# Designs tried in a protein design run: designed miniproteins, single chains, continued (3). Part 86

Each design is a single chain, and the fold is of that chain. pLDDT is the mean over its residues in the fold that is shown.

## One batch from the design tools (miniprotein)

Design m10854
Fold by ESMFold2-Fast:
Structure m10854 (fold): chain A 94 residues (1-94)
Amino acid sequence: VNAADRLGLTALHRAARDGDLEEVRKLLAEGADVNAKAKDLPDSGMGGMTPLHLAATTGHWEIVDLLLAAGADSTAKDINGETPADLAKKTGNL
């Protein structure tokens, strides 16, 4: 459940990014690390991002709420020093 791909993205990162609410529920029930961070790789643009960062960036607020209820750290900063709320504001999702 917590296996990461080449970019350090877990299944939970991808489900949160893609807006797949049912997959997020399933992965959290299976013990997915809600605070897993993507790798800092050149050209990825996602270094240090948690699933909460990706959900906030894409405007999937139902998933944001679910991740926060599951213990996601809303103060976590990506490699650029941005929190999930900072990214949501930048993308116009606030």
Scores: mean pLDDT 75

Design m10855
Fold by ESMFold2-Fast:
Structure m10855 (fold): chain A 59 residues (1-59)
Amino acid sequence: MKLARATRDQPQLNPLHLALKKGELVEILREVNENYWLVRSLTTGREGYVGKAALEQIS
């Protein structure tokens, strides 16, 4: 399983995006393009798009 941590609070900018808190762990499901990953929150189980720059891959 590929994991990342949110490096900052990330607001939900639209319904397809995932809101994250700084330090929240996510599973990387797909690298959609060079700027966005599709992820699943390990805290809430919700899926959505997050900017790659807001995430630090840890595994």
Scores: mean pLDDT 81

Design m10856
Fold by ESMFold2-Fast:
Structure m10856 (fold): chain A 66 residues (1-66)
Amino acid sequence: AALKVGDVATALFDYAATAADELSFAAGEKLTVTAVVNADWVLAKSLTTGKEGLVPANYLAVVAKA
């Protein structure tokens, strides 16, 4: 399903940021979508760390919709 602003998602896989604007996260981490940049990338805030950054949309599964 497509991600939208306000969705809460669970990370399906570990991701290591490759750029300063990207977010590193672990599988099972919960994130809130704060912006949809394109089909492949969203801006999300970790509920665990409070950090915000770009994440690959296909690494996320929606668990709560806005």
Scores: mean pLDDT 79

Design m10857
Fold by ESMFold2-Fast:
Structure m10857 (fold): chain A 64 residues (1-64)
Amino acid sequence: MELSLLAVAVADYTATKPDELSLKKGERVRLLAQVGPNVLLAESLATGKVGKIPGSVVKPLGAA
């Protein structure tokens, strides 16, 4: 997905693998790509880290 979408975490998520991103509820992320049916690649706006997250833990806010 070429367009960057903004989203907000609706739940806390703890990374279980090195390629995953940890999030806290209310944290904003930039969605970079969908890499699986329930897996997104995202960048944390708070930390600048990039990693995979479950699609269920974020709510899209809109395009940049």
Scores: mean pLDDT 77

Design m10858
Fold by ESMFold2-Fast:
Structure m10858 (fold): chain A 153 residues (1-153)
Amino acid sequence: GKKVLVLYLSRTGDAERLAEAIAEALRERGYEVTVVDLSDLSPESLAKVIEEASKADVIVVVTEDVDGRVHPSVKEVLESIPEEALKGKKAAVVTVTGSEDSRAAEELAELLEEKGAEIIEVVTLMEGQGEEFERRIREVAEEIVRKIEEALK
């Protein structure tokens, strides 16, 4: 089957919930999905991320911002993935933020493009609570799945 790597870093649980929703929606469509939590990153874990990126057809990065900017640990991980593992891969970026002025999604997309990935979707989701936020998470997950299906035709 087609392989998708979902990388997430979650400080509030929102990015984790979104990454899980994306992974579930992709698995229902027959994709092989590997999900990696970047908060537990060790040298051994980083080597595994690089291996999984090399095997994947699509990379999805899901994170919360830090003061409108990319999380330093996420930036370090992405910069550590060699160009050979990302060149020609499709990539999608989803950020969760409390600020409409957040640049985190654009900065993540630029990092992936510098490594030769083709950006197929960039989403900024405003943080929230309750059933309306859960609905927005599902809507974003379905949007990402649609863009992946379109890009892999």
Scores: mean pLDDT 87

Design m10859
Fold by ESMFold2-Fast:
Order: sequence, then C-alpha cells, then structure tokens
Structure m10859 (fold): chain A 87 residues (1-87)
Amino acid sequence: GETLTLNIGDKVTVTLGEGETLELIVNAESDSLLTIKASRPVLLYDQNEKVGETFTEVTLQLPAGTHRLILRAVSGEATVEISLTPA
C-alpha cells in the first residue's frame, strides 16, 4: 500500500482500488481533527486495533502526537478526501 504523511492544514485526495490500503501518518503538533470523506465504504485501522467500522465520512479527534492509521477500500474503487485541521 501507499503511505501518506499529514500535517495540520493538509488536505489530500487519493483514489483506492477495491482491497487497496493506504497508510496514513498523522503528525499533529496540537490537538487536531482528522476528516475522511470517501465516495464508497472504507475501513480504518488503528495500529493497536486492526478493525474499524465501515464508513463513507468520519471526523476523528486526535491529540497532539504521531498517529499511524490504515485506510482500506472495501467496496469497489473509492475516491477519498482526507483533511487535518486544528481542533
């Protein structure tokens, strides 16, 4: 899978084929909001928890620090918009 690094203020769009994974490294200097908006259902995995609920849109509150997440497309090709903003 591909790896992307996000800092506060970043907004990226990626396309994931069915079953493809994206490793997302979030570098948050302060408390932040991670927003993920997908055209089709995706799963999010935390490094300590391998299974997330399927969603098309989620906003997560992330504390300051480095977070490692894995995003997977589970229902066909998904266009995914990811943004990291101050909390």
Scores: mean pLDDT 82

Design m10860
Fold by ESMFold2-Fast:
Structure m10860 (fold): chain A 121 residues (1-121)
Amino acid sequence: SLGDQLLEAARLGDLETVERLLAQGADVNARITREEDPRLEGATPLHLAAGNGYLEIVKLLLENGADVNARDIHGRTPLHLAAENGHKEIVDLLLENGADPNAKDTEGRTPADLARENGHL
């Protein structure tokens, strides 16, 4: 599907393919299925771009109505993944776009908890 292609383009950091797929009507909030990757189940393009540090793709997804507070199967938001991986500019951008800094994953961890555990605070 266009959504599956968008998830892969976001994962790979392919900005031009993300732009093209969104223009073709790809679901900006497409989700990884259990069959594709059980560890990433429920992740959106925004989760993948934010976790991998692709600032321009994060900007483009937010401009196209990406759910800034989408939760994957582990209850993690894009802010959790950006914070865990130390992507400070993406953390700031997500917060400016209404990301909940107090969101807790299934283990009760906030984005700040994950940043601290990974040496980014």
Scores: mean pLDDT 90

Design m10861
Fold by ESMFold2-Fast:
Structure m10861 (fold): chain A 68 residues (1-68)
Amino acid sequence: ALSPLERRILGLLLDGPRSARELAEALGVSQATVNRHLRRLEARGLVARDAAGRYRLTPAGLEALSAQ
């Protein structure tokens, strides 16, 4: 199941791709905390990293956000 922080990460990505730094600033947490959760979400296929290092929501990520 998604943690509350992971759900908020996916929700922010609905508005478009963001860097780990931008997500950390929006969520009020450390970039290290966000990077740890982003690695877990990426491993599950719920987010993908682009060539610029920004994270985007995948169709699987959108489904996970909507299914609960």
Scores: mean pLDDT 84

Design m10862
Fold by ESMFold2-Fast:
Structure m10862 (fold): chain A 82 residues (1-82)
Amino acid sequence: SELHEAARAGDVERVRELIAAGADVNAKDANGNTPLHLAAEAGHAEVVDVLLENGADPTAKDNNGKTAMDIARELGHDNLIT
């Protein structure tokens, strides 16, 4: 979805616009990734914060059984874990 693409790109303003337009922050793509998973994989801390502030589920698991925080830890994105 557009929200998944914006989250992966780190486009904070586009993420906010899509949420304001009624985008589902917990929608899963074909791989079971929520926007939160894609933002965490890319290390986009500001997008992660905006998604969590707007009701993103940090316990959601992708098709590999991983949460967004699991991905952040594996990739060494320490700025997302504290």
Scores: mean pLDDT 82

Design m10863
Fold by ESMFold2-Fast:
Structure m10863 (fold): chain A 108 residues (1-108)
Amino acid sequence: SVVLTEALGEAIREGDPERVEELINSGADVNAQDAYGRTALHLIAGNTNENIPIETTLQVAEVLVNHGADVNAQDDFGKTPLQIALKNPDPERAQAMVEFLESKGAKA
């Protein structure tokens, strides 16, 4: 559903892991791609919002992966979530997300 895909993207941007899980359980496609080929996992891996704690971004990523998110999905530029995380200008956010994604089988 387009509505569920849009709601999922909004929940990712807000950093709401409970809402993300509710939307997936309601039939949102965890691997749906936006206009740039980005999945929800790409979006959370690149999160630079200082108002969302690092632990909360990891909780969102965990929900996505536990529900079948492809950790090696490529966007329209051939970038994986791991490659997006490596480009995060916040080194603490980059390290935490990289370690999480590598623990789930992500490749550069």
Scores: mean pLDDT 89

Design m10864
Fold by ESMFold2-Fast:
Structure m10864 (fold): chain A 59 residues (1-59)
Amino acid sequence: MKIYRATKDYEATNPGQLSFKKGEKLRLIDEISEKQLLVESLTTGEVGVAPNKYLEEIE
């Protein structure tokens, strides 16, 4: 299972995007593009699109 850690707080501005806080752990569901990942927050259980530039792979 591929897990990312948020490097910064992010607030969703568009439908389908995920809001997250710095240090939050997110599970990869799918790679949508080079810049966007579909992820699940391991803290909240919410699923959405997150910009990969604010995510750091930890596994």
Scores: mean pLDDT 82

Design m10865
Fold by ESMFold2-Fast:
Structure m10865 (fold): chain A 95 residues (1-95)
Amino acid sequence: PNHPNVATSLNNLGNVYQGQGKLDEAEKSYQKALEIRKKALGPEHPDVATSLNNLGNVYQAQGKLDEAADAYKKALEIKPDFAPAKSQLAKVNAA
């Protein structure tokens, strides 16, 4: 189901996997949540920015710094004042 509640559950599952160091499972869960949110809420919705930030965090943990930077940058295009994404993008750009 592509209901927004499913996206929230997938995002929460991604958070659990990331906390466990299961980065590939976290990435998959966040990607699914992002896709559902884009379809249900539109690509510029704040919840899409949150999903992009979470996906960026997983990419950064995996050492995929270019992918992480792109995800954070897209989150900031939606929410320019999104402090977590601004902070993480600065760290990735310094690496």
Scores: mean pLDDT 83

Design m10866
Fold by ESMFold2-Fast:
Structure m10866 (fold): chain A 64 residues (1-64)
Amino acid sequence: GDPSLLLYEAVEDYEAKTPEDLSFKRGQILEVLEIADETHVLAKSLTTGKTGLVPITSLRPVEL
């Protein structure tokens, strides 16, 4: 992988509550693209390729 990628694992299932939110399932890997605010990041799902806002509390860093 590219060392500039910020990869995070979903720690829980999440359903989008707004059109800007990303839905995901626990265990999916997301690429963090940008910090949107103190509670949300803009992320891309590596499973679906979709991009959207994700609560930071639903993510943990992936370290290999």
Scores: mean pLDDT 78

Design m10867
Fold by ESMFold2-Fast:
Structure m10867 (fold): chain A 60 residues (1-60)
Amino acid sequence: MNKGLRLMGAAAEGNLDEVRKLIAEGADPRAVSPGGKTAIDIAEENGNEEIVKLLREAAA
C-alpha cells in the first residue's frame, strides 16, 4: 500500500485533514521514504506543529 508515501505528501502540503484520514485508514506514521525521511521529519521541517503532534500521537 502507498499510504506511507501519501502521508508524507500530506505532511509536506500541511494538509491536516488528509493526514487524519490516512492515519484513520492505517497509514504507518513511522514509515520511511526511500530518501530516509518519515512524515514526522517532513512535518517538522515545514513547521507544521499540529501535524507533528498528530503523527507523534499516532506513533505511540
Scores: mean pLDDT 78

Design m10868
Fold by ESMFold2-Fast:
Parts: structure tokens; sequence; C-alpha cells
Structure m10868 (fold): chain A 84 residues (1-84)
């Protein structure tokens, strides 16, 4: 299942097993899952920034530099949820 793939990719970058990854690790996870083809491009940076804005856990835009697994799944679902 896609959720299992997300969990596996997320866990690879969740070094401490605390259920969170850093904003910088989000780009690497996206690359591992094939959502980012050129991780060095400005387009990849813009995609990650857009996803961070969608996560906005504090409503104030003050993300603590980390993303938990439910937030990650929500962000990934928004990429998949175009129903094609």
Amino acid sequence: SQIAEFKEAFSLFDKDGDGTITVGELKDVMTSLGYIKDPGSKASDELVLQMIKEADVDKDGDINGTIDFPEFVTLMSKRENANL
C-alpha cells in the first residue's frame, strides 16, 4: 500500500524514531518516493515550501522545522488526491 511506502520512506529519515522528520529531510523523502526528480532545482524547493505552507501546524506559519507522520501523509495525499 502507498501508506506503507510513505511509512518506510519516512522512517528512513526519522533517525531518532520519534515520529518526526526535519523540513530539510522532507525534500529527501519526496525524492526517495519519486515526487521530486531533480532535488537540486528551484522547482523542488518551491514544491517543498508549498507543502510546508499546507502543513502549517501553528496557523501562524511557525513550523518548528519538523513534520510528523500524520502531517506527512496529509501532504502526500494532497499530491495524490487529484484523482487521475
Scores: mean pLDDT 67

Design m10869
Fold by ESMFold2-Fast:
Structure m10869 (fold): chain A 58 residues (1-58)
Amino acid sequence: KPVLATALRDFFSGDPDVLNFKKGDTLEVLEIREDGFVKARSLQTGEEGWVPSVLLEL
């Protein structure tokens, strides 16, 4: 079963390794790391990238 998270706020970064999203977007969690980052895929855009875990609600 996929682990889904909801974005708590809008986030935009110019870094290609970092995922951009809007508040309320649903993200599929692919990997959780101890450094406070999560690798996720946006269900809205299909893009993958790193997200600060503090911006997500599981």
Scores: mean pLDDT 80

Design m10870
Fold by ESMFold2-Fast:
Structure m10870 (fold): chain A 121 residues (1-121)
Amino acid sequence: VNDADVLGTTPLHRAAARGDLERVRELLAQGADVNAQTVQDPSLDGAGMTPLHLAARRGHLEIVELLLAAGADVNAQDIINGDTPLHLAARAGHEEIVALLEATPGTDLDAKDKYGKTYAD
């Protein structure tokens, strides 16, 4: 269930990116690493991406909820830009996911990307 390819991409990354809610639920029940990071996956447009980054970027609200309930690091930063899931959701215009992440305990609302920008900038 945690079998990463040479790019560090796991089945959970792919399910989260494609919006496959039932597959995400199945993989989490099987003990998938909710905080696994990609190394450099060009199909997912980034490196250091967690499943939460991918779900937030692509607007998959129910998957974001499942990943957070499974212990996803809400403040995980990608390797390329230092983007958190909140940065990616805000830039993509996914207002419901932004609201959910803002309401999640422990979310760093002042987290800065490599350009010194918060999600609100």
Scores: mean pLDDT 82

Design m10871
Fold by ESMFold2-Fast:
Order: sequence, then structure tokens, then C-alpha cells
Structure m10871 (fold): chain A 61 residues (1-61)
Amino acid sequence: MEYYRALSDYEGKTPEELSFKKGDVLELLEHVSGSLYHVRSLETGKEGLVPLSGVEKTEKP
């Protein structure tokens, strides 16, 4: 499984986008496009779309 850590807070602009906070770990579920990924938050259990420009690849928590 691939995981990403949020580098900053992000507020989703649409119901399909996931909101997250700095330090949150996101599990990659699906590649939607080159800059947009479907992820699950390990903090909240919610799923949604995120831009990967604000996150970095990390290890499983």
C-alpha cells in the first residue's frame, strides 16, 4: 500500500474532495489523473479526491 503525509492543511472545494490537516496520513486507493488521487484518510476514515502537490510519500503509520 502507498501512503502520503499532508504538508499543510487543505479544505476540499467540492463534496468529492477530501479535507485534511497538516500531518494527516492518506492511503492511496486509486490514481484518477496525473495530479489527482483517490485516497482514504487514516485519521477520519473518509475517502475523497486530493491534489498530490501538497503531500509527500511516507511509510505506513
Scores: mean pLDDT 77

Design m10872
Fold by ESMFold2-Fast:
Structure m10872 (fold): chain A 66 residues (1-66)
Amino acid sequence: EFKEAFSEFDKDGDGTITTKELGTVMRSLGQNPTNGELDRMIREVDADGNGTIDFPEFLTMMARKM
């Protein structure tokens, strides 16, 4: 489920998505985060400020959220 949703937005097949795509991925999984929640989650996983989220980071976020 999570991997399928993630891979839909991993168009380059490099195992990452952009922080802008996170909200769309979460909504596809039945979540509806607010802009404030998305900002907090992005800051937690994108501490380096590179603008991308890899699959293990995404799974860790979903595990903490759920």
Scores: mean pLDDT 71

Design m10873
Fold by ESMFold2-Fast:
Structure m10873 (fold): chain A 95 residues (1-95)
Amino acid sequence: MEEAKNLLRGVKENLERAAEAVEAGDDKTALTHLIAAQLLVVALKFVAPELSEEADKIIELIKEAIDAIDAGDREAAVEHLRKAAELAEKTLEEL
């Protein structure tokens, strides 16, 4: 349980930093934090398979954010990242 909580905190923190980087126009920093978040979500599925549905939804939102960054749609990217961070926080609170 503590391992899953630590991973979810890391996911949330990286997603929030990615959103801040997108808002600042720093796509390289945003992508670095998104790669970190994706790795942490994959680890979460391994240590807490009961959270696989939530983890898959977070991965989907991260992919949508990356697609929005590639398209130059910063508002959509930030929206997807904030939704992913909120899901990570809600999942953490329910543990």
Scores: mean pLDDT 87

Design m10874
Fold by ESMFold2-Fast:
Structure m10874 (fold): chain A 79 residues (1-79)
Amino acid sequence: NLEKGLELLEEKKYDEAIEEFKKAIAENPDDADAYTLLGVALLLQEKYDEAIEYYKKALELKPDNVVAKVNLEEVEKKK
């Protein structure tokens, strides 16, 4: 879930964190925060194109999500 995914990110277990965030999305597809955190985990693995897709999805669900907006802008400049 979301909390477990965050703990795994702190431990730098990115693949396990991605799995937990995907589970959070499966349980609640409207959870913009879960999409944002999945994007962050993908960004930390340097999977920029995938991270961009999830940040865009987070912003579709919650346009005022500052974390998703800032991270999307940074990743798009690097792409």
Scores: mean pLDDT 82

Design m10875
Fold by ESMFold2-Fast:
Structure m10875 (fold): chain A 110 residues (1-110)
Amino acid sequence: MKVTEEEYKLLFEAIENKDVERAKGLIDYFIKHGGDLNYKDEDGRTPLHIAVENATEENKEKYLEIVRYLLEKGADVNAKDKDGRTPLDIAKEKGLEEIIEVLKKYGAVE
């Protein structure tokens, strides 16, 4: 069964809103129905990019859970947005050490 663009928008919204349980549920739905966890928005951003971009030191635990779940389910750790940035590049710009460590564990290149 094919996942719709509206359902990808719901995943991005769940991630932006730190709704871990909804994000996980949508990720599981996408895996079951042949959805692409590397779906890119108009800016070339994947769900993994959105999770890292929205992470801060104050909310990092929720985003660490979302990041780990995406990577466990096969999200591309080295996907590039339209500016050529990977999730690791964004995490380094923000100084998010625990997210950097998780991305490296799943094969992010420096």
Scores: mean pLDDT 86

Design m10876
Fold by ESMFold2-Fast:
Structure m10876 (fold): chain A 66 residues (1-66)
Amino acid sequence: NGETELHIAARAGDLEKVRELLEKGADVNYQDSVTGATPLNLALLAGHLEVVKLLLENGADENLLL
């Protein structure tokens, strides 16, 4: 499928929403079916360092970087 809510929140830098989605079992490493991007990719490209840290603490895989 396309982008998840976690992708959207990560790109936006919405730290509270990212935390809520991860607590609800969102897949931290889900790859967008069109781009292959993970939430970590989008947070890094947007420069949202707080979101990057939260994603890494929740098992985001840097080896999935595009």
Scores: mean pLDDT 82

Design m10877
Fold by ESMFold2-Fast:
Structure m10877 (fold): chain A 61 residues (1-61)
Amino acid sequence: MLTPAQQSLLDAARNGLLGIVKTLLASGADVTARDEQGRTPLDLAEEYGHTEIAEVLRKAL
């Protein structure tokens, strides 16, 4: 089951909310969380073209 922080990270990565992604990562949000299709926040950022978010998430791995 996803925590609220994991769900927020997935949603922020999908919607291009870089500031929220950075805040959640600073608070220790799990970057390995997966949605119902098995996509990580990094997968969502790359799929939706949020290049800077994808770079931030890749560095957090």
Scores: mean pLDDT 81

Design m10878
Fold by ESMFold2-Fast:
Structure m10878 (fold): chain A 60 residues (1-60)
Amino acid sequence: TLDLVGYLVKETDFSEELAREIYEYVKKNNIDELKLIGVVNRILQHNLPKTLETVIKLLE
């Protein structure tokens, strides 16, 4: 089991609340957690806004 909330808070500088919202979205929509990690890495590499909306847009 991947501690996705812990990963997002420690590695990406996301707030715990935002990390939990992202995690809930991923679980609700049956999105691959590894795909989410790829999206998060893209956000960090390109200095994109660290928001749920950015994550959702990149997961599409």
Scores: mean pLDDT 76

Design m10879
Fold by ESMFold2-Fast:
Structure m10879 (fold): chain A 64 residues (1-64)
Amino acid sequence: SVVGSIARATEDFTGTSPDQLDVKKGELLRIIEEVNGSWWKVQSLKTGRTGLVPVRKLEILSSG
């Protein structure tokens, strides 16, 4: 499981719904929940905000 691991955003992402998190390329994110194979709930380490981000835009940096 990648829950608790730190990931980096590989590209910018802008959410289109309230449950999605806007992220910038290079932003560090903690993985909170693996919702499905396409979307993970993450927390920004910069802002503390949480939301859904596409898995394809995340690179795992560390395992818990």
Scores: mean pLDDT 84

Design m10880
Fold by ESMFold2-Fast:
Structure m10880 (fold): chain A 61 residues (1-61)
Amino acid sequence: MAEEYIKRAEEHVKNGDYLSAAEDYEKAADILGENAKTHEEKIKAVSYRVLALALRVEAWL
């Protein structure tokens, strides 16, 4: 489920669609965060959330 959003986000980044990529990474982070049971899973969710924020900043520059 989250993997589908990650794949779409990667394609958006390749095409320069940073806002669309940020949206998909945010959705992936939300799904991963809701289902996180281990420290690794929690870190992964936070990492995608941070990546989405960075992409939103890049889209404005």
Scores: mean pLDDT 83

Design m10881
Fold by ESMFold2-Fast:
Structure m10881 (fold): chain A 70 residues (1-70)
Amino acid sequence: SDEIKTLQAMLRALGYYDGKIDGVYDDELKAAIKAFQRDNGLKDDGVPDKATVEALQRKAGMPVDGKLYG
């Protein structure tokens, strides 16, 4: 998934993910999302919901719109 590739790239840029940008939602990506969520006071369910995406965009210095683009 191109949306998952974008998520992997954002997490890698922030130092949470060092795996492949392959567009696959695996246990390594889920763990990276959970770690980011814990560090930012969000629910640590590993699901990239709107609040998680907006927090990622804020930390990465990107426009905050809560959307993952493929």
Scores: mean pLDDT 80

Design m10882
Fold by ESMFold2-Fast:
Structure m10882 (fold): chain A 77 residues (1-77)
Amino acid sequence: QLTEEQIAELKAAFKNFDKDGNGTITTVEAASLMTELGVKTDEEFEKLLKEVDKDGNGTIDFDEFLTLVAPYAHQLP
C-alpha cells in the first residue's frame, strides 16, 4: 500500500508530466513516469493501464495513476 508521503511525491511527479494542467497525463507519459521512479514494468502493467483508461482516450487522471502504481509500490524509493 502507498504511504501518504509516497502519494505526495507521486502527485508532484504527475504534475511535472501534466504540463497542460488538465489533471491528466497520456498512457505513454505514465510509462515514462514509472521508469523515472525506477519502477520496472511488465506485461501486467499494460493490462492495468487498459483497465484504468476506462474512456479509451489514452489519458489517465491522478487517481487512476495511483491504481496503476499500487502493485509496484515495493519498487518505489
Scores: mean pLDDT 75

Design m10883
Fold by ESMFold2-Fast:
Structure m10883 (fold): chain A 74 residues (1-74)
Amino acid sequence: PVPSPELLEASKEVVREEAALRGVKLSEETIEETAERMAELYLQAKAAGVSSEQLGEALLEIFEEGVREEEERR
């Protein structure tokens, strides 16, 4: 399933806010890629009936991967 533009924008906001809270700087490309992965996972998890706890852990892991990719690019 392809994320809606609304879900993608909401996911980008979540990524931006989490990055700001942690004091990390992410490029717009990393924010976009991370938000797309999070939105796709959210839709898949919702369809599969995954628990909120498991979904939360998976979303955090995607965010952490995005931060790592940004650091490796520098």
Scores: mean pLDDT 79

Design m10884
Fold by ESMFold2-Fast:
Structure m10884 (fold): chain A 65 residues (1-65)
Amino acid sequence: LRVGEVVVAVEDFEGAGPAHLSFKKGDRLEVLRVIDSGTVEARSLTTGATGLVPKSYVESTGEFL
C-alpha cells in the first residue's frame, strides 16, 4: 500500500484501542502513512476519522487521492 491510495475494507474491524480506526466491510479508506509491513494509518472516507488499520483487513483499489 502507498500514501494517497484508496483501500476497501474486506471485513468489519473494531479497533483494539484508541489508536486504531474502526470500520465496516465495504468502507473506503485513504492511506495517510505506512507504519510497517502489517499496519497503515488511514482516514475513513465515510466518517473522516483517522487511525491505525491492519493491512490484512483492507485491499487495494488502485485508486489514489
Scores: mean pLDDT 81

Design m10885
Fold by ESMFold2-Fast:
Structure m10885 (fold): chain A 73 residues (1-73)
Amino acid sequence: ASAEERIAIHAELAARLTPRQLRIVELRAQRPDLSQAELAEILGVSPATVSRHIREIERKTGRSVAELAAELA
């Protein structure tokens, strides 16, 4: 996506997601190599908590975290 499209997508996500959920998408965009376990360690939460946030993100946006992260990258 263009830089302008990335800014627009980030703003939309910031309006729809909690700060924790937005942080997960941002980390995936910056580090697509991260597993759920590694993401959980960075955030200081359990892998189950990360999984729950991913489900909430996908429910709120209708898109996968991987798709959202790719558009922000």
Scores: mean pLDDT 80

Design m10886
Fold by ESMFold2-Fast:
Structure m10886 (fold): chain A 88 residues (1-88)
Amino acid sequence: DEKILEEFKEEAKEKGKKVKELIETGKRIEEALKGGAEDVLKAENKADALRATAAMLEDLASLSNEESKKVLLEGAKKAEEAAKKLEE
């Protein structure tokens, strides 16, 4: 009985750490999305909006799993390329 209670307490502590980590990661994602979205919306021209989009996607990629990171970095690269085409 004591051993089972100790096991449940350790599992709860580990789950608590994972929940804290998820909350912190969620806050960072929300902050990156909020800041990036504001930069995109406040951009003076389409090229600046695309560069802000690329920066936001790169920030999100740094906080994401490998699968999502690949997609986000690909999107960022395309946005950066489009911005360069609009400026030149």
Scores: mean pLDDT 75

Design m10887
Fold by ESMFold2-Fast:
Structure m10887 (fold): chain A 73 residues (1-73)
Amino acid sequence: LTEEQIAEFKEAFSLFDKDGNGTISTAELGTVMRSLGMKDDELEDMIKEVDKDGNGTIDFPEFLTMMARMMAD
């Protein structure tokens, strides 16, 4: 990922991380990814791949990992 892409994703992440915890719920992540043109069925598979613990939350590094994989494939 480029520095510009990381900055843009961080800004988008911050818009959904209203609590300032540095994490978003999988439901909120679903909204973000859908706004970026991802299908719901593909989104579920990617969330499961990144959210290994199944805790229902995604931190920023996990979010960037998903974006990097989506762009690399």
Scores: mean pLDDT 71

Design m10888
Fold by ESMFold2-Fast:
Structure m10888 (fold): chain A 62 residues (1-62)
Amino acid sequence: GNYRATAKKDYKGKTGEELDLKKGEEVIVSKKNENGQLLATSLKTGKTGLVPLEVLENAEEL
């Protein structure tokens, strides 16, 4: 299901499919990939992309 999480550090996407995040930015996570990446939408920018699981903390299920 979709859940809310917060970026614990700044992250710059390495590919066009990855999401750029700033520390403290909130996202909605919709899916988890087998390689530990999450499909997330930034609540600040409205952009959607892949984020490594290690970038996010304090996930809340919605």
Scores: mean pLDDT 76

Design m10889
Fold by ESMFold2-Fast:
Structure m10889 (fold): chain A 80 residues (1-80)
Amino acid sequence: SEIAELLRELRLKVINAKNKEELIEGVEEIIKKLKKLSSTPKEVLEILEEALKKVKKAKNLEEAKKIVDEALKKITELLN
């Protein structure tokens, strides 16, 4: 699944992000790619867009990574 590959790519971006700005850019890139896929459930985009808003408000990189990890877990449960 192309959606599953993009979610895996996002997970790797979370692990490798060195600062909050890099993580924000990574999440925005994956949302943009998912929007190009007609098969992407609306709920997946809603979860990631909400996570992006929370990441922008996060106090530090650790909190920001936790927000994206929780969103990815929720999406995985939704798709399985």
Scores: mean pLDDT 88

